# Ledger of designs, part 14: designed miniproteins, single chains, continued (5)

Each design is a single chain, and the fold is of that chain. pLDDT is the mean over its residues in the fold that is shown.

## One batch from the design tools (miniprotein)

Design m16454
Fold by ESMFold2-Fast:
Parts: sequence; structure tokens; C-alpha cells
Structure m16454 (fold): chain A 73 residues (1-73)
Amino acid sequence: MDLELLQKAIEALEAKKYEEAARYIAKFLGADEASAQALVGMSDEEKELLKRALKSAKEALEKQEREARLAAL
């Protein structure tokens, strides 16, 4: 579920659907929606940094899932 929420947040950011992206980020972080809505007021530069951070987090989670699968064998 976490990886799916993170993917949806990235897609919403790339589509410039900032309100939708804020909701997915709030669910992923376990934060309240009010805190996530601050994303709508971010600069374009801050939004780009956030998008890069989310992509990096997704890559880390995918690596962790692969390692867990190998450990189960």
C-alpha cells in the first residue's frame, strides 16, 4: 500500500494535481491533511525537490521489497 500511495503522489505532482498529491502524501506519511495542503502553497522549486525526494523514496522501497523477497527464499 505504501508504494502505491507514493506512486500516486508522484503521478499527481507530475500532472500538477497538487491537492490530490497532498492527500496521497498525507496518507503515506501518516500526517494530517492540513499539513499536506501546505504543498499547494509551495514554490515550483520546492515542488521539484519534493518530487525528486518521493522518487528517491520509491526506489529505496522497491529495493527493500526485492531484498525481502530474496531473504524469503
Scores: mean pLDDT 74

Design m16455
Fold by ESMFold2-Fast:
Structure m16455 (fold): chain A 76 residues (1-76)
Amino acid sequence: MELPTVEELREALRRVEALLALPEVQANPEIKAKLQEIAELLREAIRAVEAGDFERAQELLKRVEELVKEIGELAR
C-alpha cells in the first residue's frame, strides 16, 4: 500500500480541523473526541513521514482508519 504524501496528510488534517469547528461535532463529545485523536495521529504521521519513519507512519495511519470507521458507525 502506497503511503499518502505529506501534502495529502496536511489536507486531511485541515479537513478534520474544519469538522472539529462545526457546532454539530462540538455537541457530540464522542465524535469530537475521536476527531481530536485523528487530528493528533495525523500530525504525528506527518512528522514520521518527514523523518523517514515509514513504519511508524503506517501504524499511525492504521489507527486513523479504525477511528474513521468508528465515526462512520456512530453517525448512522
Scores: mean pLDDT 82

Design m16456
Fold by ESMFold2-Fast:
Structure m16456 (fold): chain A 112 residues (1-112)
Amino acid sequence: DLLEEIRRLVEELEEAALALIKAALAGDVEAARRELERLEEIAEQLKELLKKLNSPYVPELLKLLDELLEAARELVRAVEEGAPVTTITGLVLRIIGLLIDLRRIVEKILKE
C-alpha cells in the first residue's frame, strides 16, 4: 500500500532528523554527517512515492522536504565549522518547525 510506505518513510525521516539534531547538539560531526546522509536517502525515496500520489498537498510537501534538506545541510556545516551554540540552536528550531509543518501536511494526505 502506497500510503503505508509513505507513513513508514515519514516516520523514518522524523527519526533521522531527530538523530541529526541530537548529534549536532552534542557536537558529533561524524554522527551528524551519517544522519544527514540517511535523511537525504529517505527524502529521495519519499519524493519518488509522492510523485505517484494524486493529491493537491504533494507540491507543498515536496517544498517542505527541500527546505528540510537545506536546513539539515546548513546544520551539519555549522557543526563542522564549530559555529556558536546560538547558531546551532536556531537551525535546530527551524528543523523542528519544518517537521511540524511536514507532519500536518502528511496527516491531511493520510486522512483522505
Scores: mean pLDDT 89

Design m16457
Fold by ESMFold2-Fast:
Structure m16457 (fold): chain A 103 residues (1-103)
Amino acid sequence: MEAERERREQASRETAQLEASQRITPEQLHLMIDADFARVHEAALLAAQGRLDEARALLRETVDAVIEEYAELEKRNSGGQGNAYGVMLTAVQTLRRKLEAEE
């Protein structure tokens, strides 16, 4: 019974955090996606070396590969609305457009 009470307090705190997280800006979404890309780290190192064209090319190539991968996963898992693969695909496509718009 005490464990259930502690879980209720935790659930209330999680609800407050969920309300905060539901106002994700496009910038925050881009940052979350970038954090998942190991290649973004490599591109950042190239940029730090002044190799900006190579860094941007690597980012575009990585994003394009991820888009194709997630598009295949969405196609295989097209049984429901709002599946995780569809959401991730939309997020990565948004990042791809942002990269092109800055150049």
Scores: mean pLDDT 61

Design m16458
Fold by ESMFold2-Fast:
Structure m16458 (fold): chain A 70 residues (1-70)
Amino acid sequence: MPKITSVEEAKKRMDEIREEGVKNKESLQSILKRLSDLVQEAAPNLSDEELGEVHEYFQRLGQELKKQYD
């Protein structure tokens, strides 16, 4: 996996995971786990402020996915 070193790269990777997961009819829990794993992989390479922005984006994607699967 390419090293995630920016907020924009993390957001792009999260969008790709969401699109691929929905397209492949993955469960909500599977997609959320993949997104969570990506945030954990990115965390050591980001500042506290950048990680905060990535977490906010993760929360937004999680809410959108939950609404779609509800």
Scores: mean pLDDT 80

Design m16459
Fold by ESMFold2-Fast:
Structure m16459 (fold): chain A 78 residues (1-78)
Amino acid sequence: SSSRRRREEIERQLNEQLVKIASEYNKLVNEGKYEEAYETATKKLRELLKEARKNDLRRVEQAVRDMLATLEEEKKKL
């Protein structure tokens, strides 16, 4: 159905954004920009969380929550 196809397309786009956020985070961390890495990634992840919730994409929502939890733990180690 058109609704299912739209959700699948959004899910793919959000998963691609998750990969890009992780890559940008690692790049900033490798450059020693820890605070910028954390702030940029968490802001973008919170935006993805809202989009996942709006589209009822539970797997994407869980992936975003898991990444946010990982970033919080990494921040505590710095």
Scores: mean pLDDT 84

Design m16460
Fold by ESMFold2-Fast:
Structure m16460 (fold): chain A 100 residues (1-100)
Amino acid sequence: MSLAEKLGLSEENKKKLEEIAKELNVDKLVVERVLGALLIDLGLENEPVDFDRLVTLPFREDHPIKSGETVTLEELVKAEVETLIKEGLIDPNEKFVEKE
């Protein structure tokens, strides 16, 4: 089962996700998983995905986006992927297989 289908992504959002993946030179499944985790953390797991949505993280340390800053969901996803790569938690050359 595709994570994109699970997240209820529109065709526009799927294209945006692929664009982000290409920009960051990672597999799109990496971006999908980061997006899914962030949606849960933000309490947006049951909301339609909107990359232009303004989001605020009240409790974060040592992240490019500072606690209390309001950014778009797109910027948050990009910053999180970059942080995980920098910390060695994601290998940008690692391919993730879709799982149920």
Scores: mean pLDDT 67

Design m16461
Fold by ESMFold2-Fast:
Structure m16461 (fold): chain A 85 residues (1-85)
Amino acid sequence: MVEVAVHVQADSKEQLENAIKAIVESTGAKVKEVKDTGTPYSALVILETKDEEQANKLSSEETIQRAKEAGATEVSVTKLTPEVR
């Protein structure tokens, strides 16, 4: 499994929740953790993906666009792969 961190910013709580749902529904990734960023209507969502293809789908322009259509103002995706230090 590949873990992916998605930072989502929105202008309201409903838009934030809708954006996170859009990302999950469009990709099928499982939500492992939702972290508070300390910024209003912002969350760092840790997602578990079944494979690299699903992880790449999370960082795709289509997924980012769907999140923005759902209410996100900003979306940033980071793969949490164990890279050698």
Scores: mean pLDDT 79

Design m16462
Fold by ESMFold2-Fast:
Structure m16462 (fold): chain A 86 residues (1-86)
Amino acid sequence: MYIGTVTIVAENKEAAEKAAQAMRDAALKVPGVIRADYKVFEKDGKWVGVVRIYAENEEAATQAVQAAIDAARKVPGVLSVSGEVK
């Protein structure tokens, strides 16, 4: 099982929640994704959203991470996006 993680930093809580939800929804549409969870929290005066993606294989994890990054970039108030697969 492969795990993808996508992290965003946003201007405010609403932007972080919208981005995290959009990332999760985009990831779940990728074939081979089993589950995607998200959380939103405040860190150093900024709002952070993290999506964790559970996939059957590396290709599905990589595609889901890319889909999540693309979805997050479309959300107003997102300041940065990063993703990784383990």
Scores: mean pLDDT 87

Design m16463
Fold by ESMFold2-Fast:
Structure m16463 (fold): chain A 69 residues (1-69)
Amino acid sequence: SREENRKLVIESSLELIEKSERYFEEHREEFRELSRELLEKEKELLEEEETEEKARKKLLEYAEKLSRE
């Protein structure tokens, strides 16, 4: 019975790990898409602006607007 309980704990733990991995994978895609959007905007701003500091300021403003949609 103790061995049976250990097996159940292991099986339940594996299921939890699989669920956690799917959750992290879903959020990973969201982070990837956000990063892509910001990198694309950074390229545009770096081409338009005289300095990196000005480009970064505008990128931060864009990120704030993006979060509010």
Scores: mean pLDDT 72

Design m16464
Fold by ESMFold2-Fast:
Structure m16464 (fold): chain A 87 residues (1-87)
Amino acid sequence: LAELREEFERLAREGAELGRRFQQLVKDGGSAEEFEELARRFQELAERYRELAERAREVDPALASAARSMARGAQLMAEEARKLAEE
């Protein structure tokens, strides 16, 4: 349980760094390659959150719910970054 929550915190920190990078690229004018890389990173983050949610499902339902919500958020960010890469 504590181990799963520590993993959630690690993923949350990674997501915060990716979010900060996304904001900088939008403001400073990022390249298509930079947005494509960011999209891949957010997709990887979404997958890791989904894996965490499955592992937590029976032992920490609240954490599983939070991880599913974070996975959806990361997926939306991946889609937005991919859209910017196509512009």
Scores: mean pLDDT 86

Design m16465
Fold by ESMFold2-Fast:
Structure m16465 (fold): chain A 93 residues (1-93)
Amino acid sequence: GAMAERARGLAEIFENMRKYYEKKADELRQKAKESDPETAEVLNKKAQEYENIANVLKDMAEVARRLAEDPSLAEVLRKKRQEYIENLKKKLE
């Protein structure tokens, strides 16, 4: 269905973005190996940040793939979100 197709499209987008950030991190790690210790520390820290972004994108792509395979997971998530909002409203009364 249309929802499954959209989820597959999102999975591809997140996967492509993950590969981009992994490549950027690898390039920075390579430059760090060829740099002085102070420069290497800065480059390695920036590479770590890009690696962290890539890991988040990897998780997002996996969730999107699961939603594409089982669209009912979106309905479960929607119901859980609604339950959370209702519980929050009761706590504010």
Scores: mean pLDDT 82

Design m16466
Fold by ESMFold2-Fast:
Parts: C-alpha cells; sequence; structure tokens
Structure m16466 (fold): chain A 94 residues (1-94)
C-alpha cells in the first residue's frame, strides 16, 4: 500500500532512537485523545513534536522530507484515533 511504501521510505532513514521517540509521540497523542482532548489539538501537538524532533536530529533533511515524515505520523495518529472511535461505537452498540 502507499502507506507501507511511505513507512519504509521514512523508517529506513531513521535510527532506532528516533523511531522510539516518534512512537512515544504517537502513543502520547492517542492517550491525550482518549483523555478527552479535541482531535485537532492532538494532531497539531503531534505535528509540532515530530517537526521539532526532526529539526534537531535531521537538520540536513529538506523541508519536503521533514514534511513527508510529519504527514506520515499524522496519518498514523488519525488512523489510531479512527480505530478508537470505531471500538467505542461498537462497544456502545452491543
Amino acid sequence: SAMEELAKAVFSKLSDEEQRKLLALLLEGVARYEAGEPEAAVLAALRDGVRALLETTRPDWSEEEKEAAVAYFEAVLRENIARTREQRAAAQAA
């Protein structure tokens, strides 16, 4: 899939430490959404966090490469939020 290809392209360039820090930002985003924060605020915080990390660890990356990474992690968080909503709706319908 396009997301799997983008994941391979982004992750193949990242260190294990960078991957762990990015995963921590994703997990924090999901936890904040589950705690009742608006989706827009949670997504904005993730974008800012990913950008700040990459500006520190990958200053030599183009703006296009940094934005592609930010867009990828935003898409991952959106998918996790969507799954959380579907699971909540299914539990309430049972």
Scores: mean pLDDT 80

Design m16467
Fold by ESMFold2-Fast:
Structure m16467 (fold): chain A 61 residues (1-61)
Amino acid sequence: AVSELLKIKGVGRELAEKLVKAGFRTIQEVAFSGVSELTKIPGIGREKAIQIITEAQKLLF
């Protein structure tokens, strides 16, 4: 959960905790999410959502 998401570049502890609360518990769930889904989380804008998804995908592929 939180510790796994900290592996994503650009994701700190606070953001990782917000992702887990929003239902994103794994790097795979973040990598396969949409920009519009991540931007629903307080503090995540479009550019940040794109960065997080891209970095999560780099960890899987």
Scores: mean pLDDT 80

Design m16468
Fold by ESMFold2-Fast:
Structure m16468 (fold): chain A 100 residues (1-100)
Amino acid sequence: SEEDRQKAIEEIEKIKKSLLDAIKEMTKNKASKSSIVGLVERAAREILEIVKELAPEKYEEVKEIVEEMLKKIRSLDASDEKALIEAVEEATKKILEVIE
């Protein structure tokens, strides 16, 4: 439904903002790669749960985008804040386009 779609967009946008802020803080504090990967994996799981509940017909397409994002994040240096942020922004933009 239109209402479920809008709710999914709002919840995903909130997760995106929280994740980007957390990545900035973690890179500033020189967090480990495993800590950054774990943070992104938790955010990815939350996004997939939202999509499964509110836009289940889009789940498989969103899952592929999430898996590609996680693969990219795992390949990046933990100190490369710009690349980490760009990977999250690119993936979340694609997810929102799929749901819209």
Scores: mean pLDDT 90

Design m16469
Fold by ESMFold2-Fast:
Structure m16469 (fold): chain A 98 residues (1-98)
Amino acid sequence: SFEELLEKLRNAKTIEEKIKVVDELIKLMEKLLEQERFEEAFDVFNALRDWLLELAKTDPEAAKEVLKHIKEIRSKSKNEALKDMLDTIILEIEKVLS
């Protein structure tokens, strides 16, 4: 399902489609962290981060909307490891958008 999510992320055209796939990727990261599958969780983290860095360069307004959604997920999460990973993405993307 991770490869299928990456394909959906590459093919997402609208902001709503992008946000939906980002939700699914973050949910997968949380599940992998809960299962102590840390290498796989890190693979999902890297893929999401790299995609968002590229989006921030090619479509800054879309990247800002996705980032708002990630911040909302981060604020509602009780998983500290997930929060730390999302904080890293948020900080890196905000630097590019500055």
Scores: mean pLDDT 89

Design m16470
Fold by ESMFold2-Fast:
Structure m16470 (fold): chain A 79 residues (1-79)
Amino acid sequence: LSQEEVEGLLEFAEGYAEWVEENYASLTPEQREKVIQGLEEAIKKLEQILNDPSLSEEQKKRAKEVKKRLEEILKELKE
């Protein structure tokens, strides 16, 4: 992954976590299913990023923090 791709994925994941936290309660059942799928895909992408040895310490910290946040959201939404 290029540096720009890593930054774009981190920004997307961070924004998605914030959006889900703010909007999940108002979503339809169909929208909720799509959100759960999106969370699972975002977590998978973050795992791929975390395997990149060229990550800066800041990027690694951000990836770990947002991955944990998405995993916590996903757990709450499934149970």
Scores: mean pLDDT 81

Design m16471
Fold by ESMFold2-Fast:
Structure m16471 (fold): chain A 76 residues (1-76)
Amino acid sequence: MIEELSEKELKILEAIADNGWMTVDELAEKLGISKEEAQKIVDKLVEKGYITKSVVGDKELYGLTGRGLRALEERR
């Protein structure tokens, strides 16, 4: 079942789908939003299971899940 996603949530999913693993800083820059706003959106998307978090050194990277890819494809 597709959950209702905001425009910003969809843009984050699209950015990760197009670029692979991304940091909150990279997502904030691409969307033209604050790092705080980007962090809130990615946390929500992780809770919903659309993206997953991986820690590499001092960086938190976010990647698209199969569920996230499906949700994005059903809206294309």
Scores: mean pLDDT 79

Design m16472
Fold by ESMFold2-Fast:
Structure m16472 (fold): chain A 56 residues (1-56)
Amino acid sequence: MKKEEEELFKKANEESLQLLKDNEDEPATVVTGRALRIIGDTLEEILAKRRALKAA
């Protein structure tokens, strides 16, 4: 895995954990939905970068 991709994934994980810590009083379903969106966006960005590299 490229260092850039690994860093993006790590950042998404840390943001998701921070979201859970900052919103301990919120229902888990709401916070989990927001965390999944962050991770999903990061995975889409990684996929797009991998496809661009294959085209080059």
Scores: mean pLDDT 74

Design m16473
Fold by ESMFold2-Fast:
Structure m16473 (fold): chain A 78 residues (1-78)
Amino acid sequence: SAEAMAEAEALLEEARRRALEMIAQGASKTDVFRLLVDTAERLAALAEERGLSREQRAHLFARLAEMQVEVERALAAR
C-alpha cells in the first residue's frame, strides 16, 4: 500500500539521518554497520507484515543499498 511504502521510506530516511549523525559524532564503523543491519531487519519485517510485493521490496532494498554506499563514503571521508 502507499501508506506502507511511505512508512518504509520514512524508516530509511530516519536511519540515514541517524547514521550520518553518528558518523559526525565519531561513532565507530562497527556501530554504524550495526545500525544498517538493524535497519535492514526492520525493513524486511515491515515488508512482510504489510504484505509488500516482490517489486516493492526490491525497490526498498535498492534504496537501502544506495544509503549504504552514501554512509560508507561518509565514513571514508573522516
Scores: mean pLDDT 87

Design m16474
Fold by ESMFold2-Fast:
Structure m16474 (fold): chain A 82 residues (1-82)
Amino acid sequence: ATPKDGAEGMKTAGEAMSELFSLCKDKLGATDEGEFASLVSTGETSSCLGPEAAKLLSEAAKLLSDGKAEEAAELLKKALSS
């Protein structure tokens, strides 16, 4: 919610990723968040979340790589709502 605080954005994005991981852990067979992040980057989450949410997750992963954690957190929240 604050585009000037990257640390808060990273925390919010991390919490959203942990929630998505918890929802998809059993269906995807991911044992940790690192495996889940790899599946997010390749769009493999579509079987759990659907193709639209999987695309939002892939975009969020790219934004996190670019240091745009707050924008990534917004996309992750949209994926959770889909």
Scores: mean pLDDT 73

Design m16475
Fold by ESMFold2-Fast:
Structure m16475 (fold): chain A 81 residues (1-81)
Amino acid sequence: SLEEVKKRIQEAAKLFDEGRYDEAVELLLETIEKYKGKPELFKEVLPQIQSLIDRLRAEGREELADKIEEAVKKAFPEYKG
């Protein structure tokens, strides 16, 4: 559901705020994999995921940012964020 995917993205953002980067990345990767068959629902949160990727790069965590970005591109190849 859209509410479930939004909740997962909000939880990932909270984990990033708490410095729990590994758990946040794991949650995002699991969410991307779970919703790869439902692009219409996931499309609503892709801008928020891109914001988190941009934040990781700004904080010097390029390896984690790359991991999320590649997962998004693999699951949603039409997304050009």
Scores: mean pLDDT 80

Design m16476
Fold by ESMFold2-Fast:
Structure m16476 (fold): chain A 55 residues (1-55)
Amino acid sequence: MPITGLELPMAPKEWQDEAKRALESGDHKAYSDVTAKMIEYTLEQMKKEREKIRA
């Protein structure tokens, strides 16, 4: 199912809440920092799930 939204579905809610807060306050640095963490986390989780499926 195609999911399109501002939140990364595999990232912890805590980081998603930080990203929303940063966006609402216009803190582009905080938003950039937390979204970078969310992207890295999501990539690692996707890699682990791919390896589970292949194994």
Scores: mean pLDDT 69

Design m16477
Fold by ESMFold2-Fast:
Structure m16477 (fold): chain A 84 residues (1-84)
Amino acid sequence: KLSEEIKKKAEEILKRIKEAVESGDVDKADEITLELVELMEGGKKDLAIAYEVAKKVSEELVKQVERQAKRLGYDLKEIEKLVK
């Protein structure tokens, strides 16, 4: 089951990334994306929470999470199963 605390952290990080991307601040978006990477390094379950939150925020954030999952060697099909 998904953790509410991690979900809230992911939601705040993803909102900040969205704002930075929409403002054209690439450097800020990269810095905030590192916070999301740190959260995802906590494991597949944490990544699944971030993926679920990203789908509710924007398509661009979904792509960001997918790129980081691939970089970390996670199979997106496994992540999708955790989200359901």
Scores: mean pLDDT 67

Design m16478
Fold by ESMFold2-Fast:
Structure m16478 (fold): chain A 90 residues (1-90)
Amino acid sequence: AARGERIGLIATRAVVAAEPYVTAGDLEKAKKVVAEILERELDAEVVGVEISELESDGFRVTQVRVRLRRDGEELEITLTLEPDGPRLAA
């Protein structure tokens, strides 16, 4: 598969894993979870993670932007989370 497709899937998985921490307001833990998954799965260095909240028609949308470096290449990934996304803890 194309590199971009694989990165998108891995990034989505990382953000889903961080969603419970975002919902709890623990943005530092959320950023750490995203960074750890991306560094492990992509064998890359995470340079920065930015989490922002947007409002549209009364709904809050969380946007996660990740900047990473791999073998001299710099990549930026942007993902959007729905409010009250899936909860991974029972």
Scores: mean pLDDT 69

Design m16479
Fold by ESMFold2-Fast:
Structure m16479 (fold): chain A 90 residues (1-90)
Amino acid sequence: DHEKIVEEIEEAAKNKDSEKLREIGEELRKQGWDRQAQLAYDIADLVEQIKELEEEIKKEKDPKKAASLYSAKGILEAAISFNLELIRRL
C-alpha cells in the first residue's frame, strides 16, 4: 500500500529517525520500488545532517556563526519537505 508507505516515511522524518528511514528504504528497494527507496535514503541523509547541525549550534558561541548554522538547517528542512512531496506524487 503506497499510502501506508508514504505515511511511515513522513512519520519517520517527523521523528528525525534516520535509521527507520534507511530500514524503509531497504525494504522498498527489495520490493523494486527504487525511486521511493532513493527518496527515503535522501531524507535519512538530510535528517542526519540536521542532527549534526543541531549539535554544532549547541556548541557555537559566536552568534553570527550560529545564525549561519540555523540558515543551513532551514535549507535542509526545506529539502526534506520537497522530498516528502515527491514521494507523495509517486
Scores: mean pLDDT 87

Design m16480
Fold by ESMFold2-Fast:
Structure m16480 (fold): chain A 82 residues (1-82)
Amino acid sequence: SMREEIQQLLREIAADPQAVPAAARLARELGVPQDLVDQLLAEAKKHGLKAKETPAMKRLKELAKKHPELVREELLRAFTGE
């Protein structure tokens, strides 16, 4: 399912520190609470990494354009553990 694809992409992004800053930016654009976005950005900043355009991030952005609410829900679940 599309939800399972989003969950797999988020798992891949979480495992790649270079993808985290781009994921944080997307979360902010989709309206994820700023405190959760700030936590993710702070973690990425610890590694001194610039945003890298990864295949997982490209696919997640495509899905966010077509299904923004679904991607937002899965980002919230990933950040809050819900």
Scores: mean pLDDT 74

Design m16481
Fold by ESMFold2-Fast:
Structure m16481 (fold): chain A 84 residues (1-84)
Amino acid sequence: MLDQEEIDAAVAEIGAAVALTLHRNHGVLSEKQVKAAEAIIKALNEDPSLGKELLPAVRAVLRGEITPEVKEIYKKVFGKELEE
């Protein structure tokens, strides 16, 4: 397992990246991308140990990509599939 300090750093980095994306691109991101970012934040709040694992999904959302991993996270967190 990663050291707790390393996990905490990863969670902070991911949280900052998602918050920055929502703030800067709120008017240009699709609703789908915003919902994906919200799902990632919720997943991290429930299980901070996923920080490193979720980093690729965060990076995909920042690039405007909705990967299968992002869709699975959304479904797990909200119990429904990510809409268009």
Scores: mean pLDDT 64

Design m16482
Fold by ESMFold2-Fast:
Structure m16482 (fold): chain A 100 residues (1-100)
Amino acid sequence: KPTKEEQLKALQEARLESLQLINERRSELSQEELDKVIEIVNEGFEIAYEEILNGKSLEEAFKKAEELVREKIKELNLSEKSKEVVEEVLKILREKFEEL
């Protein structure tokens, strides 16, 4: 199994790739929608980080992040375009964890 250090490094790499994706797609979103996307993405990465720190599996960390993100999408009434960006972020995180 990957070490906790390797898991946290993968999470950091996924976060950086996600921020790059959001920046590349920034012009497609209103400022209000962009702020919502950034907040949801930050919260998702923070919960995944806490799960890894607490010794949970990458699968459990991803599941908790995905559950939180999907709840926030509904609560904040994200636009379809913002939902697409957030789904791409979840894909980045999932693929990064699967590479370990």
Scores: mean pLDDT 88

Design m16483
Fold by ESMFold2-Fast:
Structure m16483 (fold): chain A 92 residues (1-92)
Amino acid sequence: MTIQAVPVAVRDNRALAPALVAYLAAQAAANPDVQPHVVVVDGGDTDGATALVLEGLAAAGIPYELHKVDADLEEAEKIALELAKERTEAAA
């Protein structure tokens, strides 16, 4: 079993949250030998996007970690990518 860390940035992007969770759940189902581990970085979400993502991941049985930062979406994406890379390397 391979662990694949997946970066997710959230900040006032609630409209995208259901599609993102559905995509991750579908990828997990299609790749049973790969266990996703989602790195969620909350840049200062105010519209409930973080709550929807976390609830959806929990319902789908997908492991996640949450990091709260004060950053715009672009910087939050960069932080999520760096953390996901570290998680993938640590699992090798």
Scores: mean pLDDT 79

Design m16484
Fold by ESMFold2-Fast:
Structure m16484 (fold): chain A 94 residues (1-94)
Amino acid sequence: SEAEKLYEEAKKLFDEAIKLGNEVLNGDYTPEELREKIKELRGIIAKAVKKYQEAMKLASPEERAKLEQEFDADYAKVTAVLSKIEEKLREKEK
């Protein structure tokens, strides 16, 4: 369905953000570089959320339940990675 296709786009964006976030966590960056990476990650996450919202508008009731569960899992994963990067930034600015 079109709703499923939109969520596939959202999932690709979440996967991109997780991959980038893990690369940032494994790398050595200055506070300034970490701020730019956080900004980039937030941008990708915002695009993913927008695609999810568009998918939910087009989804059947059965699809909505499934997409909500998948979104909750993917969003929790990416926000956990982002939170760890933000913590790393705070530690470097002390």
Scores: mean pLDDT 87

Design m16485
Fold by ESMFold2-Fast:
Structure m16485 (fold): chain A 100 residues (1-100)
Amino acid sequence: SLPELSEEELEEALELIREKLEELRKETDKQVAESMALGMLAELQILADQAAKQKNLEILEEVIELTEELIRIAKEKGLDSIAAMAETFLKKLKERYEEL
């Protein structure tokens, strides 16, 4: 598994994802957009796992918000498979948040 990330490293990673979401909005190539969205979804999954292990609700809330934004952008771009994957992740993430 990955090494444990500090709270500062988690916050920096979330800020990088926010920047990547803005780049995804501007991306006109569908294959590039799909690759970017899949990469961000994988990163959000890692950050969610790290935040949950640390019981950091504030970081988990930010991961929820960024996942909702990723779903919205993916739907706007017609990335239906990625939107469905992200919605499945979001449901599990909200359930995990409520258990903490």
Scores: mean pLDDT 88

Design m16486
Fold by ESMFold2-Fast:
Structure m16486 (fold): chain A 71 residues (1-71)
Amino acid sequence: KVIKQGKIGVLPKEQAEKIARAWADALGLERKDEFIEAAVNQDLEKMKEIARENGDEDLARIYQAEIELKK
């Protein structure tokens, strides 16, 4: 489902798919589908945890910003 609410810097579907794909591709995750689903399901904590484990601090910070905005 698509939600249009202007540009606040957090676009759940569009942005989540974008970053999830980039991450899955860059990290070479074997569970790419689950990773993307977590992003769409707003399971940002899992995504951030995976990024940190792989050493992508920049990505983790971006996801953390989204988590903070959501809360």
Scores: mean pLDDT 63

Design m16487
Fold by ESMFold2-Fast:
Structure m16487 (fold): chain A 94 residues (1-94)
Amino acid sequence: MEEPRLEYDEEKKTITLTIPLAAGYSLEVSINEDGTITIKLLKDGKVIDEGTATSREEAAEVLRRMAEKVDGPVAQTLRDLADAGGVPEEIELE
């Protein structure tokens, strides 16, 4: 697995985690200043699905919905992320 890329935008006060997936897919997970979570599924740099969540449970549902739109290994990675609480550990501030 390629290492996830974490970026902080000071102007927007947004943390974005980019997770490279197989076959030109990638996932962008952004935590906004108001605590909402924006999830984008990209194929070859093009957004093919997008969702916004206000909780980890809603983020997990967005990921499961996205998994229905993609092929086997990518779909399984999205489901595994949903089962891990809807956000990667790297963007959990504890």
Scores: mean pLDDT 73

